# Designs tried in a protein design run: designed miniproteins, single chains, continued (5). Part 79

Each design is a single chain, and the fold is of that chain. pLDDT is the mean over its residues in the fold that is shown.

## One batch from the design tools (miniprotein)

Design m18730
Fold by ESMFold2-Fast:
Structure m18730 (fold): chain A 112 residues (1-112)
Amino acid sequence: MEKAVEELLERLEKETSDEKLLEQQKEVVREIYAALQIAVQMGLISEKEAVDILKNLSLDIQKQRQVLQDIIDRIAKKMAEESGFSLELSREIVESLVAMRLAIDKLIEKRE
């Protein structure tokens, strides 16, 4: 997964000339990566499926946001089914987990 994310971020840097749009695209890609890591850890998808999602990800930010929402929804549904929590509460928990994972990934990046 990490190599697929790095390759996608490099492709965005080469193909996007608008710095503000590029920053937004990179943020969404990092959020997708965080969500995919959670999905793999929960056994919802395999690492191979996560890599395939990243490799086939559109460079269009609206389509990227749709992919992110779909991943969050799938994780939230699995969490609700396994925990007995409501779908709404499960979604809030998943969004918090994605935000925490993203913060950890950014902290690791600063140390390198």
Scores: mean pLDDT 82

Design m18731
Fold by ESMFold2-Fast:
Formats: sequence, C-alpha cells, structure tokens
Structure m18731 (fold): chain A 87 residues (1-87)
Amino acid sequence: MASRRLSDEELDAVVDKLAEQLGLTPEEKQALRKMLRGELSDEEVREVAERIAAKIPDPEKQQWVLAFADDLIRRREAEKRVRERLA
C-alpha cells in the first residue's frame, strides 16, 4: 500500500481540478489517475504528464506536473531497487 504522501482525497482533488481547468478527456483523466497511482509504465507516465503540462500555460504548474511524474517513476524505481538489494 502506498504511503500517505497523497491521500485518496488529495489524489481525486488533483485529478478533478486539472480535468476541470484543462478540459481533460476521460482518457486523459483516467491516465492521470493511473499515473498518480503508479499503474503506468515510465514512458506512459512521462507522456501523460508532458501532454497535460503542455496544456498548462503557467510554467510553474507545468513543472509541478512534470515533477510529479518524475517523482512517481523515481519512487517506483528506488523502491524496487531497494527491495531487490535488500533481498
């Protein structure tokens, strides 16, 4: 189970807010949700984040979305690596 970095409420709020602000398609909204849950491949995570970020006119928010995706990929890789190293 994921740590309490993003609660289900926070995750839903982020996805909902971005979908409303950017007029995301159901596909994009679903992809964003999967991205935040770590259910996508690293390539898919980056593609989704970059696509969403490209729709955001504010560079600060663009960086936030991209950082979010990068953080998810990094966490997945680091966690898997630590687990494998220890085992």
Scores: mean pLDDT 69

Design m18732
Fold by ESMFold2-Fast:
Structure m18732 (fold): chain A 61 residues (1-61)
Amino acid sequence: ASYTVEVPESTRVSDVLEAAKKLGIEVKLAAVVGNRLIVEAESQEDAEAVAKAAQEAALEK
């Protein structure tokens, strides 16, 4: 199902997909529109987890 998560405007799709791969979460589609992340994932918890991990990775790299 598709879920929407509010994220910083600096969030990039590539960071989201890399976070999903590291977490072992299956993400079929990801798009960032302004400060909203749209993710095709199994659950909203998975969508929120990848959004959070992407933001944390961007800070630390």
Scores: mean pLDDT 76

Design m18733
Fold by ESMFold2-Fast:
Structure m18733 (fold): chain A 74 residues (1-74)
Amino acid sequence: EDELVEKIIHSDLSLREIAELLKQLTPEQKERVKKELGISDEVMETIIEGYEQNLPEEEMRKRLAEVRKEIEKK
């Protein structure tokens, strides 16, 4: 049920795999990922765009960490 969500949040997956999973998630699963990661729809789109733009995994990971930090700063 929440197995894909748990996989995205806690598993050691590449960001490209995460982006592919995000595109395939149900609306409910996407909402859960947003809550657990503390990210918005805009951030999720950023991850997907990185995948589409063929960004290196390290760069995508850095961007994700920076966005998460900014959200936490609120």
Scores: mean pLDDT 69

Design m18734
Fold by ESMFold2-Fast:
Structure m18734 (fold): chain A 71 residues (1-71)
Amino acid sequence: GFDAETAAAVFASQLKADPNNEGVLRAVAEYIRRHGLGEAFLEMIRRHLEALGVPDVEAIIARMREAAARL
């Protein structure tokens, strides 16, 4: 929904500033767990990261996927 898109945009903006932000990676994992969005939410973040011109988007998505799986 709209809230998920807003959250994805905010997380993407924070990752643009610092791709190694462990707090953001943890927040994404908690958001996925709480709302049951899984891969759909990662795809939303991926699109925002691409739109922002963030390099190495697939590595960032892989790290978020790993964090969510370990939660």
Scores: mean pLDDT 80

Design m18735
Fold by ESMFold2-Fast:
Structure m18735 (fold): chain A 71 residues (1-71)
Amino acid sequence: MEYEKLKKEAQELEKNGDMTPENLLRLADKYEKLGRKSEALIDYGVAALLGHPEAKERADKLIEEYKKRAE
C-alpha cells in the first residue's frame, strides 16, 4: 500500500473533513496502515466515544496487540 497516498488522505481529512465519528475512523485506519499505531488508537478512541461501534472494536483489537507487544 502506498504510504504517501495514505498520508495525503489523512491530512486531507484533517484539513477539509468534519471530525465526525466516520471520518475519525477512516483517519485512524490510515494511521494504522502507516504503522502509526498511537495516533490510530487515539482517533479510534475518539470515534468510539462519539458513538461509532466499529471504531470501538478496532480500538479494542489495537489495544490487545499493543499490550502483547509491551510484554
Scores: mean pLDDT 73

Design m18736
Fold by ESMFold2-Fast:
Order: sequence, then C-alpha cells, then structure tokens
Structure m18736 (fold): chain A 100 residues (1-100)
Amino acid sequence: SSTEEKLKQLLELQKEMVRLVQEAEANNWSDPKGFVERLNKIIEQLKKILPEESETLDSFSKELESNVDDVKQLLKTLVQLFLHLVGIITELMLEIRREK
C-alpha cells in the first residue's frame, strides 16, 4: 500500500472520531461507555493501518476506558490522541513529498 493510501484512511478514521464526539455531546454524554467502546473500535482500525503505533494506541485505549465516568478526562485524552495523530499525519505528508 502507498503512503497516500494510509494518509487517506487515517483522515477518514479521524473524521469518524470527531463525529462520535459530536454525537455524544448532542446526547449530553448519556452513554460514555458506548462512546468509548465505539472509539476503541476505531482505534483497532488505526492499529491495522499503523501497526508501529500499536503500543501507543493501546495506551490511549486503556486511558479512555479508565476515564469512562469522567467526560472532562475523556475529552482531555481525546485531545492528546488527536495531537498524536496530527504528528503522524505530518510525517506521512513529508514521506509523500519525498516520494514525488
């Protein structure tokens, strides 16, 4: 698979994670456990695209599970995950530039 293909898949999954946050907020966080379960399914898909990030992604997954009763901490962990993914996206973009 090309680096461009990985970037496209990663951006699609990031968009899905944002949609999950928006849906949870619209439902006033009535099901934070269901939210974490759905988010962790996306994290498993991220691990298939980025196997080198599996340990880090597992760490985020566990931190989300431990904070299911604290929406503020869930959001803080999510922001850290998004920032980590931005770093990976930047690296993939630089790889694409070097391939061309």
Scores: mean pLDDT 86

Design m18737
Fold by ESMFold2-Fast:
Structure m18737 (fold): chain A 59 residues (1-59)
Amino acid sequence: SPEIERLEQAKADVERTIARLREAAAAGQVSPEDYERGIENARRTLALLDEEIERLKAK
């Protein structure tokens, strides 16, 4: 499904953002507060994408 493929790509992009945030935090390039905020926002986005993918797969 092209729709599921787009959502999976969006999920991969968010996972890349999480990886970059972890690298930036390890390098001291982002504050702990900004890191936690960024990770929480990314996790929330992943949860919404996963819900939509599951909804589409159930049909």
Scores: mean pLDDT 86

Design m18738
Fold by ESMFold2-Fast:
Structure m18738 (fold): chain A 85 residues (1-85)
Amino acid sequence: MEIIGKITGARTPEELEAARKAFDEAAKVLDEGKSGRYATNVAARVLLERLPDALTAVGSGTDDKAIVEVRTRRGTITLEIEKKG
């Protein structure tokens, strides 16, 4: 069973890449035991807090796709996880 993470909801390729980088930076900061206070890191942390539930839903074999959505004043960030295999 293979799970592929996908970030959607960005309107341009640049916005999508910025969202991915923010997500990766938040994950790295958390892995290193650091806590960021940057707005981007806070938004990414909120996404990560919901990610375990999304991963569990996909990993349980009941769903082919799980979506995590965070609404901000500047727009909506969506993390989409798809099961392959």
Scores: mean pLDDT 53

Design m18739
Fold by ESMFold2-Fast:
Structure m18739 (fold): chain A 76 residues (1-76)
Amino acid sequence: PPPLPPAEVAARRAALDALLEETIARAGLDPESREAVRRGFEARRRGEAAARAGDDAAVARYAEVARPGAEILAAA
């Protein structure tokens, strides 16, 4: 199917961000872990944008930035 309009993509991302904040609040993570998780999701979004632009080096860099948050979620 064709890609979604930018406004629809933005609305869906806002909904996912709200679900993420709700999940973090429910999980009872400490402030450092919560920040690492949020930072990881931001890095993942930037990595997806870089992937669409064909910037493989940037994709790899954002994956590294996202790793600590992913490890915290996997351990929880």
Scores: mean pLDDT 73

Design m18740
Fold by ESMFold2-Fast:
Structure m18740 (fold): chain A 95 residues (1-95)
Amino acid sequence: SLKESSLRVIEMVKQEAEEKGWKEVLEFIEEIEELAERAIKDKDEEALKKLQEELERLGKLVDEYRRRGLRNEEAEKVTLKHIAADAAQKLVEAA
């Protein structure tokens, strides 16, 4: 359930980034997926730490943009990256 819903969220944000032509967001999502895979498959503590650090960094940026009422493309990209990182963290927790 949690694994399946997290995989669906990652696929959804990948599709949105692809549709919008946001290559940097797609590359970020692939990087986050690789970190999650290494954390799950290889018990890579460094990969898990990097995933958690990215999730925290993006969460702070989302909160800042929201507080400032920013609705620009950069804020949307950061939001998609944050959703992907959160879903990837949940994949690791479900493993």
Scores: mean pLDDT 86

Design m18741
Fold by ESMFold2-Fast:
Structure m18741 (fold): chain A 63 residues (1-63)
Amino acid sequence: SFFEELKKELNLPDASKEEVIEKLKEILKRGQELLKTLTGTERLVGEHEIAEIEKKLEKLESL
């Protein structure tokens, strides 16, 4: 399932849905802070990675 694959990706095999949501929110916040310091290709890659995390968070919260 998406939730099980996501737990494996984050290396949190025993985490609850709520714990995974909090971890994704933490990663998103740190990523957004880092993004402010990036330029050019690195910024474009970072923006794409942030968008993917946001999509995962939205999908998980809808379950």
Scores: mean pLDDT 83

Design m18742
Fold by ESMFold2-Fast:
Structure m18742 (fold): chain A 65 residues (1-65)
Amino acid sequence: DLEEKLKVLAEIGKQTDDEEFGRYVEAAAVLLATARNEAQRERAREYLDKAIRLAKEMGYEVPEE
C-alpha cells in the first residue's frame, strides 16, 4: 500500500533534516494525492522507493512487502 509507506516515511521525516529525503517524500505525497491513473501512481512509487532506500542508508528501518 503506497499510502501506508508514505505515512511511515513522513514519520521518519520528523526525525531527520535530510533535504533530499524530504524532497522525495514531498514529491511522492503530491503525486499520490493527484494521481488519476496507474502511470502517475507508478511515479509516486518511484519516489517512495528512493525515500525508502535513503532512509535505510541513514539507518532507519522501514516496513517492506
Scores: mean pLDDT 78

Design m18743
Fold by ESMFold2-Fast:
Order: C-alpha cells, then structure tokens, then sequence
Structure m18743 (fold): chain A 93 residues (1-93)
C-alpha cells in the first residue's frame, strides 16, 4: 500500500500535535522542545529561552533524554542546580 502517503499523513499528524502542545506551552510561558529535536536544535531553543527569560518545557521519549535536556538547561542557566536535582529525583521514581 502507499507507504509514502502513510508516512506523509503520520508526519503531518505528529507536526499538528506538536504545534498544539507548543502553542499551549508558549501560552503558559514556556519554550517547548519536542522529543525529535536534535541536540543542536535543543541548544538553540535553550538559547532562545534564556534570551526571552522563559523556562524550557521538554517532550522526551525517555528518562535518559530528559536528564540530558535538564543538564543542558542548567548549563544555559535556565534551571538552577536545585531545580535540576528536584526534577532528577522525580525522574528516578
């Protein structure tokens, strides 16, 4: 069956879902970082969050990916060491 059309539809539905979550996060005062963002894209969004004085909100497919994003957010000064430690404790549960 038409694999290419199915892939396009899946990508479109994913993109629409991400845009909706992004809009909601932005309304709440966060910079949204999606689960499929490359490490370079994550760093770029963290720089934007720092420039705008906003907190990052991460969509992560795994706890390991989330921990990496929290470390980057700390490096960029968007989260304090205390905030990162608290979130890592939640992830360890």
Amino acid sequence: KEKEELEKEYEKAKKEGDERIKAEAEKAGYIYVDAEASEEEVRKKLEEAKKLGKKPLFEAPSRETMRRYLELAREYGLLSDEEVAELEEVLAR
Scores: mean pLDDT 67

Design m18744
Fold by ESMFold2-Fast:
Structure m18744 (fold): chain A 117 residues (1-117)
Amino acid sequence: MVGVTVAVVDSNGNLLGYKTVRVEPGETATFEFEADVEDGTLLHVTVSVSGKARIAEVRVTLEDLETGEKYEVTLRPGEAGEAPSGARLWWDADGTAHAVFPAKKKTKVTVEVTVEL
């Protein structure tokens, strides 16, 4: 069992979501959060895993609940940069994954985390 923790914080420092789920290596943990924020607010998604496990992949889907528009980014170990959506992605030395996104007023954030040993 591996603990997967996802936190979502806005650019004003408000904690919008925090959840830990336990999964087996090779499984995917899914997290869903809804944010009602000012349009253009930056959402910071942080993903961490417990123990000797590693994050194999993080998929983040943002949905504008007012228009139904969706976009998706995938972050794998060793990848960093900026997506065409304006999302900025990076890894900490401890294996924690980070993604920062400009949000719409009503945004659904889905985070899917695949873990490995």
Scores: mean pLDDT 80

Design m18745
Fold by ESMFold2-Fast:
Structure m18745 (fold): chain A 64 residues (1-64)
Amino acid sequence: AAPALPAIDYEKTKVSEEAAEQIATAFRLHDGISEEEAERLKQEITGKSIKDAVKLINKRLKEL
C-alpha cells in the first residue's frame, strides 16, 4: 500500500495519457473545438506537468 500524499506537486506530477484523452474529449464535446485541435491538445499535454498542462489548456480556451 502506497502512503497517502496530502500535497501533490503540480509542477512535477505528469498528465497521464488517459487524463489527456479525457480532457481533450471534454473540450471537443463542450467547447466545440475541432478534432485536429483536440488531438493536438492531447499530444501537447500528455507527459507535461499538471501546471504546464493547465497553462496550455487556459491559453487554448482564451484563443477559442
Scores: mean pLDDT 72

Design m18746
Fold by ESMFold2-Fast:
Structure m18746 (fold): chain A 89 residues (1-89)
Amino acid sequence: EKKKLLEEAEELEKKAEALLAKDPSSIDAAKLLNRAGIKYADAGELEKAKELFERAIRVAAAAEPRDPFTSGSVLTGSATNLVVTKKEL
């Protein structure tokens, strides 16, 4: 259901913003932004999804090297999702 996807996406964005307010390079925030972007894309909100994937890429790139596996996973996933979303725009 589109409405439920949008509600879930908005909650994920709010959680990501709270984490970013405490740590601008939070890998957990990058993961939440990527998940929110996927839900916006599923709901047909492609422009919003693109914005969130671009932001997730920036945060993950700034993330601490102490978690290179999670950081690399978010970068790859978000970049792939961004390319797919841009192609659908």
Scores: mean pLDDT 74

Design m18747
Fold by ESMFold2-Fast:
Structure m18747 (fold): chain A 85 residues (1-85)
Amino acid sequence: TEEKVLELINEGSEAYKKGDLEKAKELYEEALKLRPGDVFAELNLAIVAEKLGDLETAIERLQALVDRSPDMSTARNMLKELLEK
């Protein structure tokens, strides 16, 4: 299951690079179904939500992630940036 989670995250990242935001979202959501609370899948879903213009979902996901992992500077910095918009 862990290997499959990483595979889904990698496939999602490739979809994101190609501009297929909906496919990226689906792949990251599948990763979260296999491993709820996965930090990398949650972070990438927040990035996709922002790119889709869903700032509320992006902020909500980042707030939850920062609450669980306050020392994760990437998530904290992204949350601050979105809250300043």
Scores: mean pLDDT 82

Design m18748
Fold by ESMFold2-Fast:
Structure m18748 (fold): chain A 97 residues (1-97)
Amino acid sequence: KAKEHLEEAAEHLRRAIEAARAGDREAAIEHLREAAKHLVEALKAAPKDPELIARLIGATLRVVGALTDAELGRPDEEVVRNAEAALRAVEELLEEV
């Protein structure tokens, strides 16, 4: 179900933020990849509500942004900002179920 995938995405985003703050880039990248996978599964499982779909796409793009920044060796603060924005979006979606 979409909710279970959103809960998994939120947990991986929290792990990615902790790893990025600790300077563990490899762990941050792995958790961001898992968060992106779960958001894609949430999108596939979600009702065909255009507003919900748009918000899920927005959260997914923020995770992809954080992942790209981490893989390109951009500052950890930038990775954390994108991951925190994605986590906020996922947590707001979880409150609406």
Scores: mean pLDDT 84

Design m18749
Fold by ESMFold2-Fast:
Structure m18749 (fold): chain A 63 residues (1-63)
Amino acid sequence: MTAEELIAELGKEVVKNFHKLSQEAKEEISRILQELEANPDAPKEYLETLAERIRKIIKESTK
């Protein structure tokens, strides 16, 4: 998966759960998405680490 594909999938998941996210969660997700956009050629393992951080924030917000 490219960084662009990953950002698109994460963005879709964020939009789906947007109403359940706190302001702090939205800001943290925004920072991580910016990091993904800044590092499109980063190793897959690094991109997956950032993706897992976003997924964790969504999971914690949607309990």
Scores: mean pLDDT 78

Design m18750
Fold by ESMFold2-Fast:
Structure m18750 (fold): chain A 65 residues (1-65)
Amino acid sequence: GPPPVREGMDMAQLKAFIAAASRERLEALLADLERAFTLQDGSAAEKELYAALREALERKRAAAA
């Protein structure tokens, strides 16, 4: 079967998850990714996901302003 967790999270699945996530969930994910990047250099894919996550969170915050 397809990879079930982090290894199996395709870009499309991750983007769908980010789009469906609440602001609180996005903040938690962002903090987790920042921590992971501090422990190790992120791959190009991880950097793209980090940017997408920050963009989604910023859009949700901007909508409240």
Scores: mean pLDDT 67

Design m18751
Fold by ESMFold2-Fast:
Structure m18751 (fold): chain A 105 residues (1-105)
Amino acid sequence: MISERSQKAVEEGEKLSEVYSAEELARKALEIAKELYKLTGNEEVLKAAEELVKAIEAGDKEKALNYARVLIGLAREIVKTGDEKAREKAIELMAYAQGVINRLE
């Protein structure tokens, strides 16, 4: 059964993909990942978001989709283990990463 939080992130990602380009969504995901890094010290989130932006700028759709999925996985772990502020930012990151996936598929 899909969790309510995961479903809401998917729905928000669909809405974001109607408004923003894949590059704009990836750059916003990087901004959120930088905030998460400041809150949690989780460097993997920052690196994955930087690689997502690079993949989109290079036109590498497969690599961009893979990094967007990595970001969603990392954000899910922060939702389980983080404090309230980190959890809210992780949910926001999941929505923007899902928006990238929707825009590229």
Scores: mean pLDDT 82

Design m18752
Fold by ESMFold2-Fast:
Structure m18752 (fold): chain A 64 residues (1-64)
Amino acid sequence: SAELQKTQFQRNLYQIVLSGEQWLLDTSGDKMSDAQRAQMQAEIAALQQQIAALDQQIQALQQQ
């Protein structure tokens, strides 16, 4: 369905952003300020929550 495709697209975009931020934090976190690290950790946590919600929605749509 169009809704399933749209939800999968959104989930994939968030996953790309999450992967990029996680990689940057892992490789360059030691070069960041405490405030910058805290902001990135908060953004990562928010993205993980959004992806989890989208994964639940995708699962529900796939069972239709």
Scores: mean pLDDT 88

Design m18753
Fold by ESMFold2-Fast:
Structure m18753 (fold): chain A 59 residues (1-59)
Amino acid sequence: RPFSLEETKAINRIGKALQELGPEGLTDEVIEEIAKEVGISVDFARKLKERLVAAYRAN
């Protein structure tokens, strides 16, 4: 399923933060800020973070 533009922006922003800060640096405050900037729900941003961190740790 193709992601929406907002979902794609959130994935890219969280992915960049993950590369720069690592999984430990992705605090709830960082995720809430990204959600507000992109215009998605905080709950959705938290789910994206969990999936991206899992993929990062699996690699």
Scores: mean pLDDT 78

Design m18754
Fold by ESMFold2-Fast:
Structure m18754 (fold): chain A 102 residues (1-102)
Amino acid sequence: DPFVERVKKIIDKVFEKLKELIEQGKSYRDALLEVFKEAKTLEEKAVIYRIAKYLGLDDVVEEIRKSLSPVEFAAVAIIETAIDMAGLDEYIKKKVEELKSL
């Protein structure tokens, strides 16, 4: 499935960047906001939005939501549904637990 392969690569890249920033001494909040500012696609933003929710970063969730137009946020919601339907939520959850173990 091209969607699964593409989104897994996005997840891996996002977590690699988050790990680097956390190892540099940044908080989860500051690391995730920095990665979000670098995000170019709605798929990247959808992955980051899911990670923010798993980390309980309500302020980051709110900042992402407010940064998107209503149409862009609707597209993110569709991508979030596709992530769930593809079973990729389990993959993201595993990566979040790995990040918390640093």
Scores: mean pLDDT 86

Design m18755
Fold by ESMFold2-Fast:
Structure m18755 (fold): chain A 68 residues (1-68)
Amino acid sequence: GAADLAKARRIAESAAAVLASGDEVLLRNALHDLGMSREQLEELVRLHEAGDDEGVLALLREAGALED
């Protein structure tokens, strides 16, 4: 739904900022909070930057990140 898409976009935007920061503490916290690997987080940011809303939603659903 629209609420899931809005949440997914916000998570992806936050993930992009974390990766861009180079802060390993922020990265570790984001990976833990989302239940994702570093590779999954990098893929999330790639899909977000490509404008692939369906890919962002699918990846976050697979990770369980939309359930919190």
Scores: mean pLDDT 81

Design m18756
Fold by ESMFold2-Fast:
Structure m18756 (fold): chain A 86 residues (1-86)
Amino acid sequence: SAAKRRKAAALLTAAAILLIAAELDRSPEDARAAAENAIEAVRLDPSFAPAALKLLRKAAERLREQGDEEGARILEEAIEEIERLA
C-alpha cells in the first residue's frame, strides 16, 4: 500500500540521519535506533532492502574505521536480519 511505502521511506530516512549521528558521537543507542528503523522499513516494504543494506554496510565500515566496534556490530546484526527478510 502507498501508506506502508511512505512509512518505510520515512523510517529509512530516519535511519540515514541516525547513522550520521552514530558516526559523530559513537553512540550505540543511535546505531541501534538506525538499525531498528532500517529493519522496520524493510518489514513494511521489502523493496527497500537493497537501499537499506547499502546504507548499513557503508556505515558499519565507517564505524569500524573509527574504532567503534560496538556500533559496527549492531549494524552488522541488522544487515543479517534484513538479508533474512529479503
Scores: mean pLDDT 90

Design m18757
Fold by ESMFold2-Fast:
Structure m18757 (fold): chain A 92 residues (1-92)
Amino acid sequence: MEEEKKKIKELYDYAVEAVRRHLAGRPELAEQVEADIKKAYEEAKTFKEASALIGEVLSRHINRAVQAGDRETAAGLAAVAKELFKKAKEIN
């Protein structure tokens, strides 16, 4: 349980950092994505659930950006998703 909580927090902290780095030019959007990730983090009870919920948040925002024709935002969020996927494998 304590080890699981540490892994979930490490994944959350990494996700927030990646969002801030890739969306540095879009601070209002970064805040919205971070708020959704924080909600996922607070709701998750396991590392697997945290990974899935944060992944869903990123996928939702990527799809919105693609539909809006915002190629740069879609690319940035896709980079966050790729980095998070790699980090999740390293943690678990």
Scores: mean pLDDT 85

Design m18758
Fold by ESMFold2-Fast:
Structure m18758 (fold): chain A 90 residues (1-90)
Amino acid sequence: GLSPEQVAALLAALARLEAAVRAELPAEEAAAFARSLAAARRAIESGDPEALRRLAEAFRGLAEYLEKHGYLRTAAAARELARTIEAALA
């Protein structure tokens, strides 16, 4: 299972992603991400390795999409969340 320090690091990375979405994306696009961000929080709080692995893969793909569409800050935050998950699962 995840240590309290690993959970704190993941929640901090998620908070940075949530802040980037609010700062960079228009309200309509930010609303589309609300479910994904809520699902990410649940996966982190569950500590389920399979849920976390799927989350890291999803945010890797999402970061590439966001980068191609000019949402560079949100893409960087999504990539950082994926990296933090991968480090916690190693």
Scores: mean pLDDT 85

Design m18759
Fold by ESMFold2-Fast:
Structure m18759 (fold): chain A 81 residues (1-81)
Amino acid sequence: MSVKEWGEQAIKGLVVYMMAEGVPLEELEAIAKEALERLEKVKTFEELIEMIEWLARKAEEMGYHRAAAYLRQVRDRIEAS
């Protein structure tokens, strides 16, 4: 998978898990937009891992532990590739 494909998968998973935890659609759209804008600037797997860690930390600080756990799982899969 490419850097962009991994990034898109991570963001999609974040949105799905946050939806399951009852986050309002407007808030989900705002977070997804910010994440996608950051992903456009990501050029390397190292930068992608840093972005995923940033998203996981943000989700965890907001109390969305399942979303954060999913993002960490994606990071680990990228590192294992």
Scores: mean pLDDT 81

Design m18760
Fold by ESMFold2-Fast:
Structure m18760 (fold): chain A 80 residues (1-80)
Amino acid sequence: DEELKQRQAESLIALGEILLERAVNEEAREYARKAIELAKQGKLEEAKEYNDKAIEAIRQAAAKKNQVPPADLVPAPEIV
C-alpha cells in the first residue's frame, strides 16, 4: 500500500525533525538525522528505531536538566 508507506515516511520525517529541533545533545541530533535519512530512503523500520534512540537520548538529557538523577544512577541502599 503506497499510501500507508507514504504516510509512515511523512510521520517518521516529521517526528525526526521535531526530535532534531528538541535535541540538546549531539547524539540525539545524529539519531534524528539518521532517522530522517532512512525514512526518505523508505527504510521505515530502521527509521523508527533511530527515532526511538533519539527519544531515549533526549529523555536522558532531560532527566539531568531537571536535576533529578535517573533511577539507575541512584544506588539502592545495601541490605544487611
Scores: mean pLDDT 73

Design m18761
Fold by ESMFold2-Fast:
Structure m18761 (fold): chain A 63 residues (1-63)
Amino acid sequence: MDEELLKIKEEVEKFLKENNGTLTPAEWTAIMLRAVGDLLEGKSFEEVKKEAIEHAKELIKRR
């Protein structure tokens, strides 16, 4: 789980770098807490990663 969370964080960071976006600490906390919950519910790593990136996209669009 910790390794999966680290990889999800790295993928979101890569997405932000490629799109010149940034997230606040509160937005990062929201994304990571959702990822933890989804992994605990038995969602696949790939599904959780995709959802985390989509969440980051929506947060960037609001700015």
Scores: mean pLDDT 80

Design m18762
Fold by ESMFold2-Fast:
Structure m18762 (fold): chain A 72 residues (1-72)
Amino acid sequence: MTVERREARGPAELAAALDEVAARAPPELAAQIRAEKDAVIAELESLGLTEVVISELVRDGRVVAVQITPAP
C-alpha cells in the first residue's frame, strides 16, 4: 500500500481532483465520493479552506481510502 498526495487550490481544482480519484476508486467508494463531492466543497468554502491536500491510500493500483486535510 502507498499514500499519494495531491494539492488542490479552489473549488474547481478540488472538484477535478475528486473526479479523478473517483475514476480510480472501486465502484462503492466512487459512488460515495460523487455523492458527497458538492457538499464537501461547499463546507470547505464556508470554512475559508480553499487550499487542501488530498491523500489517497492506494492498494494494487486502486484507491481504497481518501482523506482531505487543510494545506499547511
Scores: mean pLDDT 78

Design m18763
Fold by ESMFold2-Fast:
Structure m18763 (fold): chain A 57 residues (1-57)
Amino acid sequence: MTVTRERVPFPTLEEALEEMRRRTRELAADPSVKDFEVTVVRQPDGSYVVETVTVRE
């Protein structure tokens, strides 16, 4: 079982939310993915990070 964590920075909330929506759809459709979590985190500098945690066998 493999756990992968990725963080991708975005300058705006709109871009971060679009990426979160896209990743959620892609991961939900992938039969090799056992579990996943996608979150948007506001950074102190005003930017946003989309954090993705994916569990695969």
Scores: mean pLDDT 83

Design m18764
Fold by ESMFold2-Fast:
Structure m18764 (fold): chain A 61 residues (1-61)
Amino acid sequence: STPLERFRKRVEELQKNPDLKPEDISPEERWRRITLEALDEARKRNPALQDWVDEERARLA
Protein backbone atom coordinates (compact mmCIF):
# COMPACT_ATOMS: atom_id res chain seq x y z
CA SER A 1 0.00 0.00 0.00
CA THR A 2 1.04 3.61 -0.50
CA PRO A 3 2.23 5.94 2.29
CA LEU A 4 -0.90 8.03 1.70
CA GLU A 5 -3.14 5.00 2.25
CA ARG A 6 -1.29 4.18 5.49
CA PHE A 7 -1.70 7.80 6.60
CA ARG A 8 -5.46 7.72 5.96
CA LYS A 9 -5.85 4.51 7.96
CA ARG A 10 -3.85 6.01 10.84
CA VAL A 11 -6.07 9.10 10.91
CA GLU A 12 -9.16 6.85 10.99
CA GLU A 13 -7.70 4.84 13.89
CA LEU A 14 -6.97 7.99 15.88
CA GLN A 15 -10.48 9.31 15.14
CA LYS A 16 -12.02 6.08 16.50
CA ASN A 17 -9.98 6.01 19.71
CA PRO A 18 -11.53 8.42 22.25
CA ASP A 19 -8.50 8.06 24.56
CA LEU A 20 -6.37 9.82 21.95
CA LYS A 21 -8.69 12.84 21.73
CA PRO A 22 -8.54 15.84 24.04
CA GLU A 23 -11.89 16.02 25.84
CA ASP A 24 -12.34 19.78 26.13
CA ILE A 25 -11.53 21.13 22.69
CA SER A 26 -13.43 22.09 19.54
CA PRO A 27 -13.98 19.55 16.73
CA GLU A 28 -11.67 21.59 14.49
CA GLU A 29 -8.84 21.54 17.05
CA ARG A 30 -9.44 17.82 17.70
CA TRP A 31 -9.16 17.12 13.96
CA ARG A 32 -5.98 19.20 13.80
CA ARG A 33 -4.38 17.26 16.66
CA ILE A 34 -5.33 13.88 15.22
CA THR A 35 -3.98 14.89 11.82
CA LEU A 36 -0.73 16.24 13.27
CA GLU A 37 -0.16 13.03 15.25
CA ALA A 38 -0.78 10.94 12.12
CA LEU A 39 1.64 13.12 10.14
CA ASP A 40 4.32 12.69 12.83
CA GLU A 41 3.85 8.91 12.71
CA ALA A 42 4.04 8.88 8.91
CA ARG A 43 7.31 10.85 9.03
CA LYS A 44 8.81 8.49 11.63
CA ARG A 45 7.78 5.42 9.61
CA ASN A 46 8.95 6.79 6.26
CA PRO A 47 11.57 9.58 6.22
CA ALA A 48 10.98 10.04 2.48
CA LEU A 49 7.67 11.67 3.48
CA GLN A 50 9.37 14.34 5.62
CA ASP A 51 9.01 17.18 3.09
CA TRP A 52 5.36 16.31 2.42
CA VAL A 53 4.64 16.01 6.16
CA ASP A 54 6.27 19.38 6.82
CA GLU A 55 4.11 20.98 4.11
CA GLU A 56 0.92 19.46 5.57
CA ARG A 57 1.86 20.52 9.10
CA ALA A 58 2.45 24.09 7.92
CA ARG A 59 -0.89 24.05 6.09
CA LEU A 60 -2.67 22.98 9.29
CA ALA A 61 -0.95 25.57 11.49
Scores: mean pLDDT 67

Design m18765
Fold by ESMFold2-Fast:
Structure m18765 (fold): chain A 78 residues (1-78)
Amino acid sequence: SMVDQLDAVIAATDNPQLRSHLRRAVDAIRRRDYVTADQHLDRAWSHATSDDTRRRLLQIQMDVGVQILQQAVDRATA
């Protein structure tokens, strides 16, 4: 899940700003507030210094983007 992937990045980092933004993204995902999650991932990105961490965050942010689009479609077709 996106939460499990974010928890793995949180566990691997020693950067407190990165951890803070990723924890806020996890909380937003748990509430299905994917727009807020995307905003926190954007803020987290600026603290990601390794290419591996950036690739992992990009994949998670793409998955969040899919959920934003799915929620928009669901609202438009309801």
Scores: mean pLDDT 86

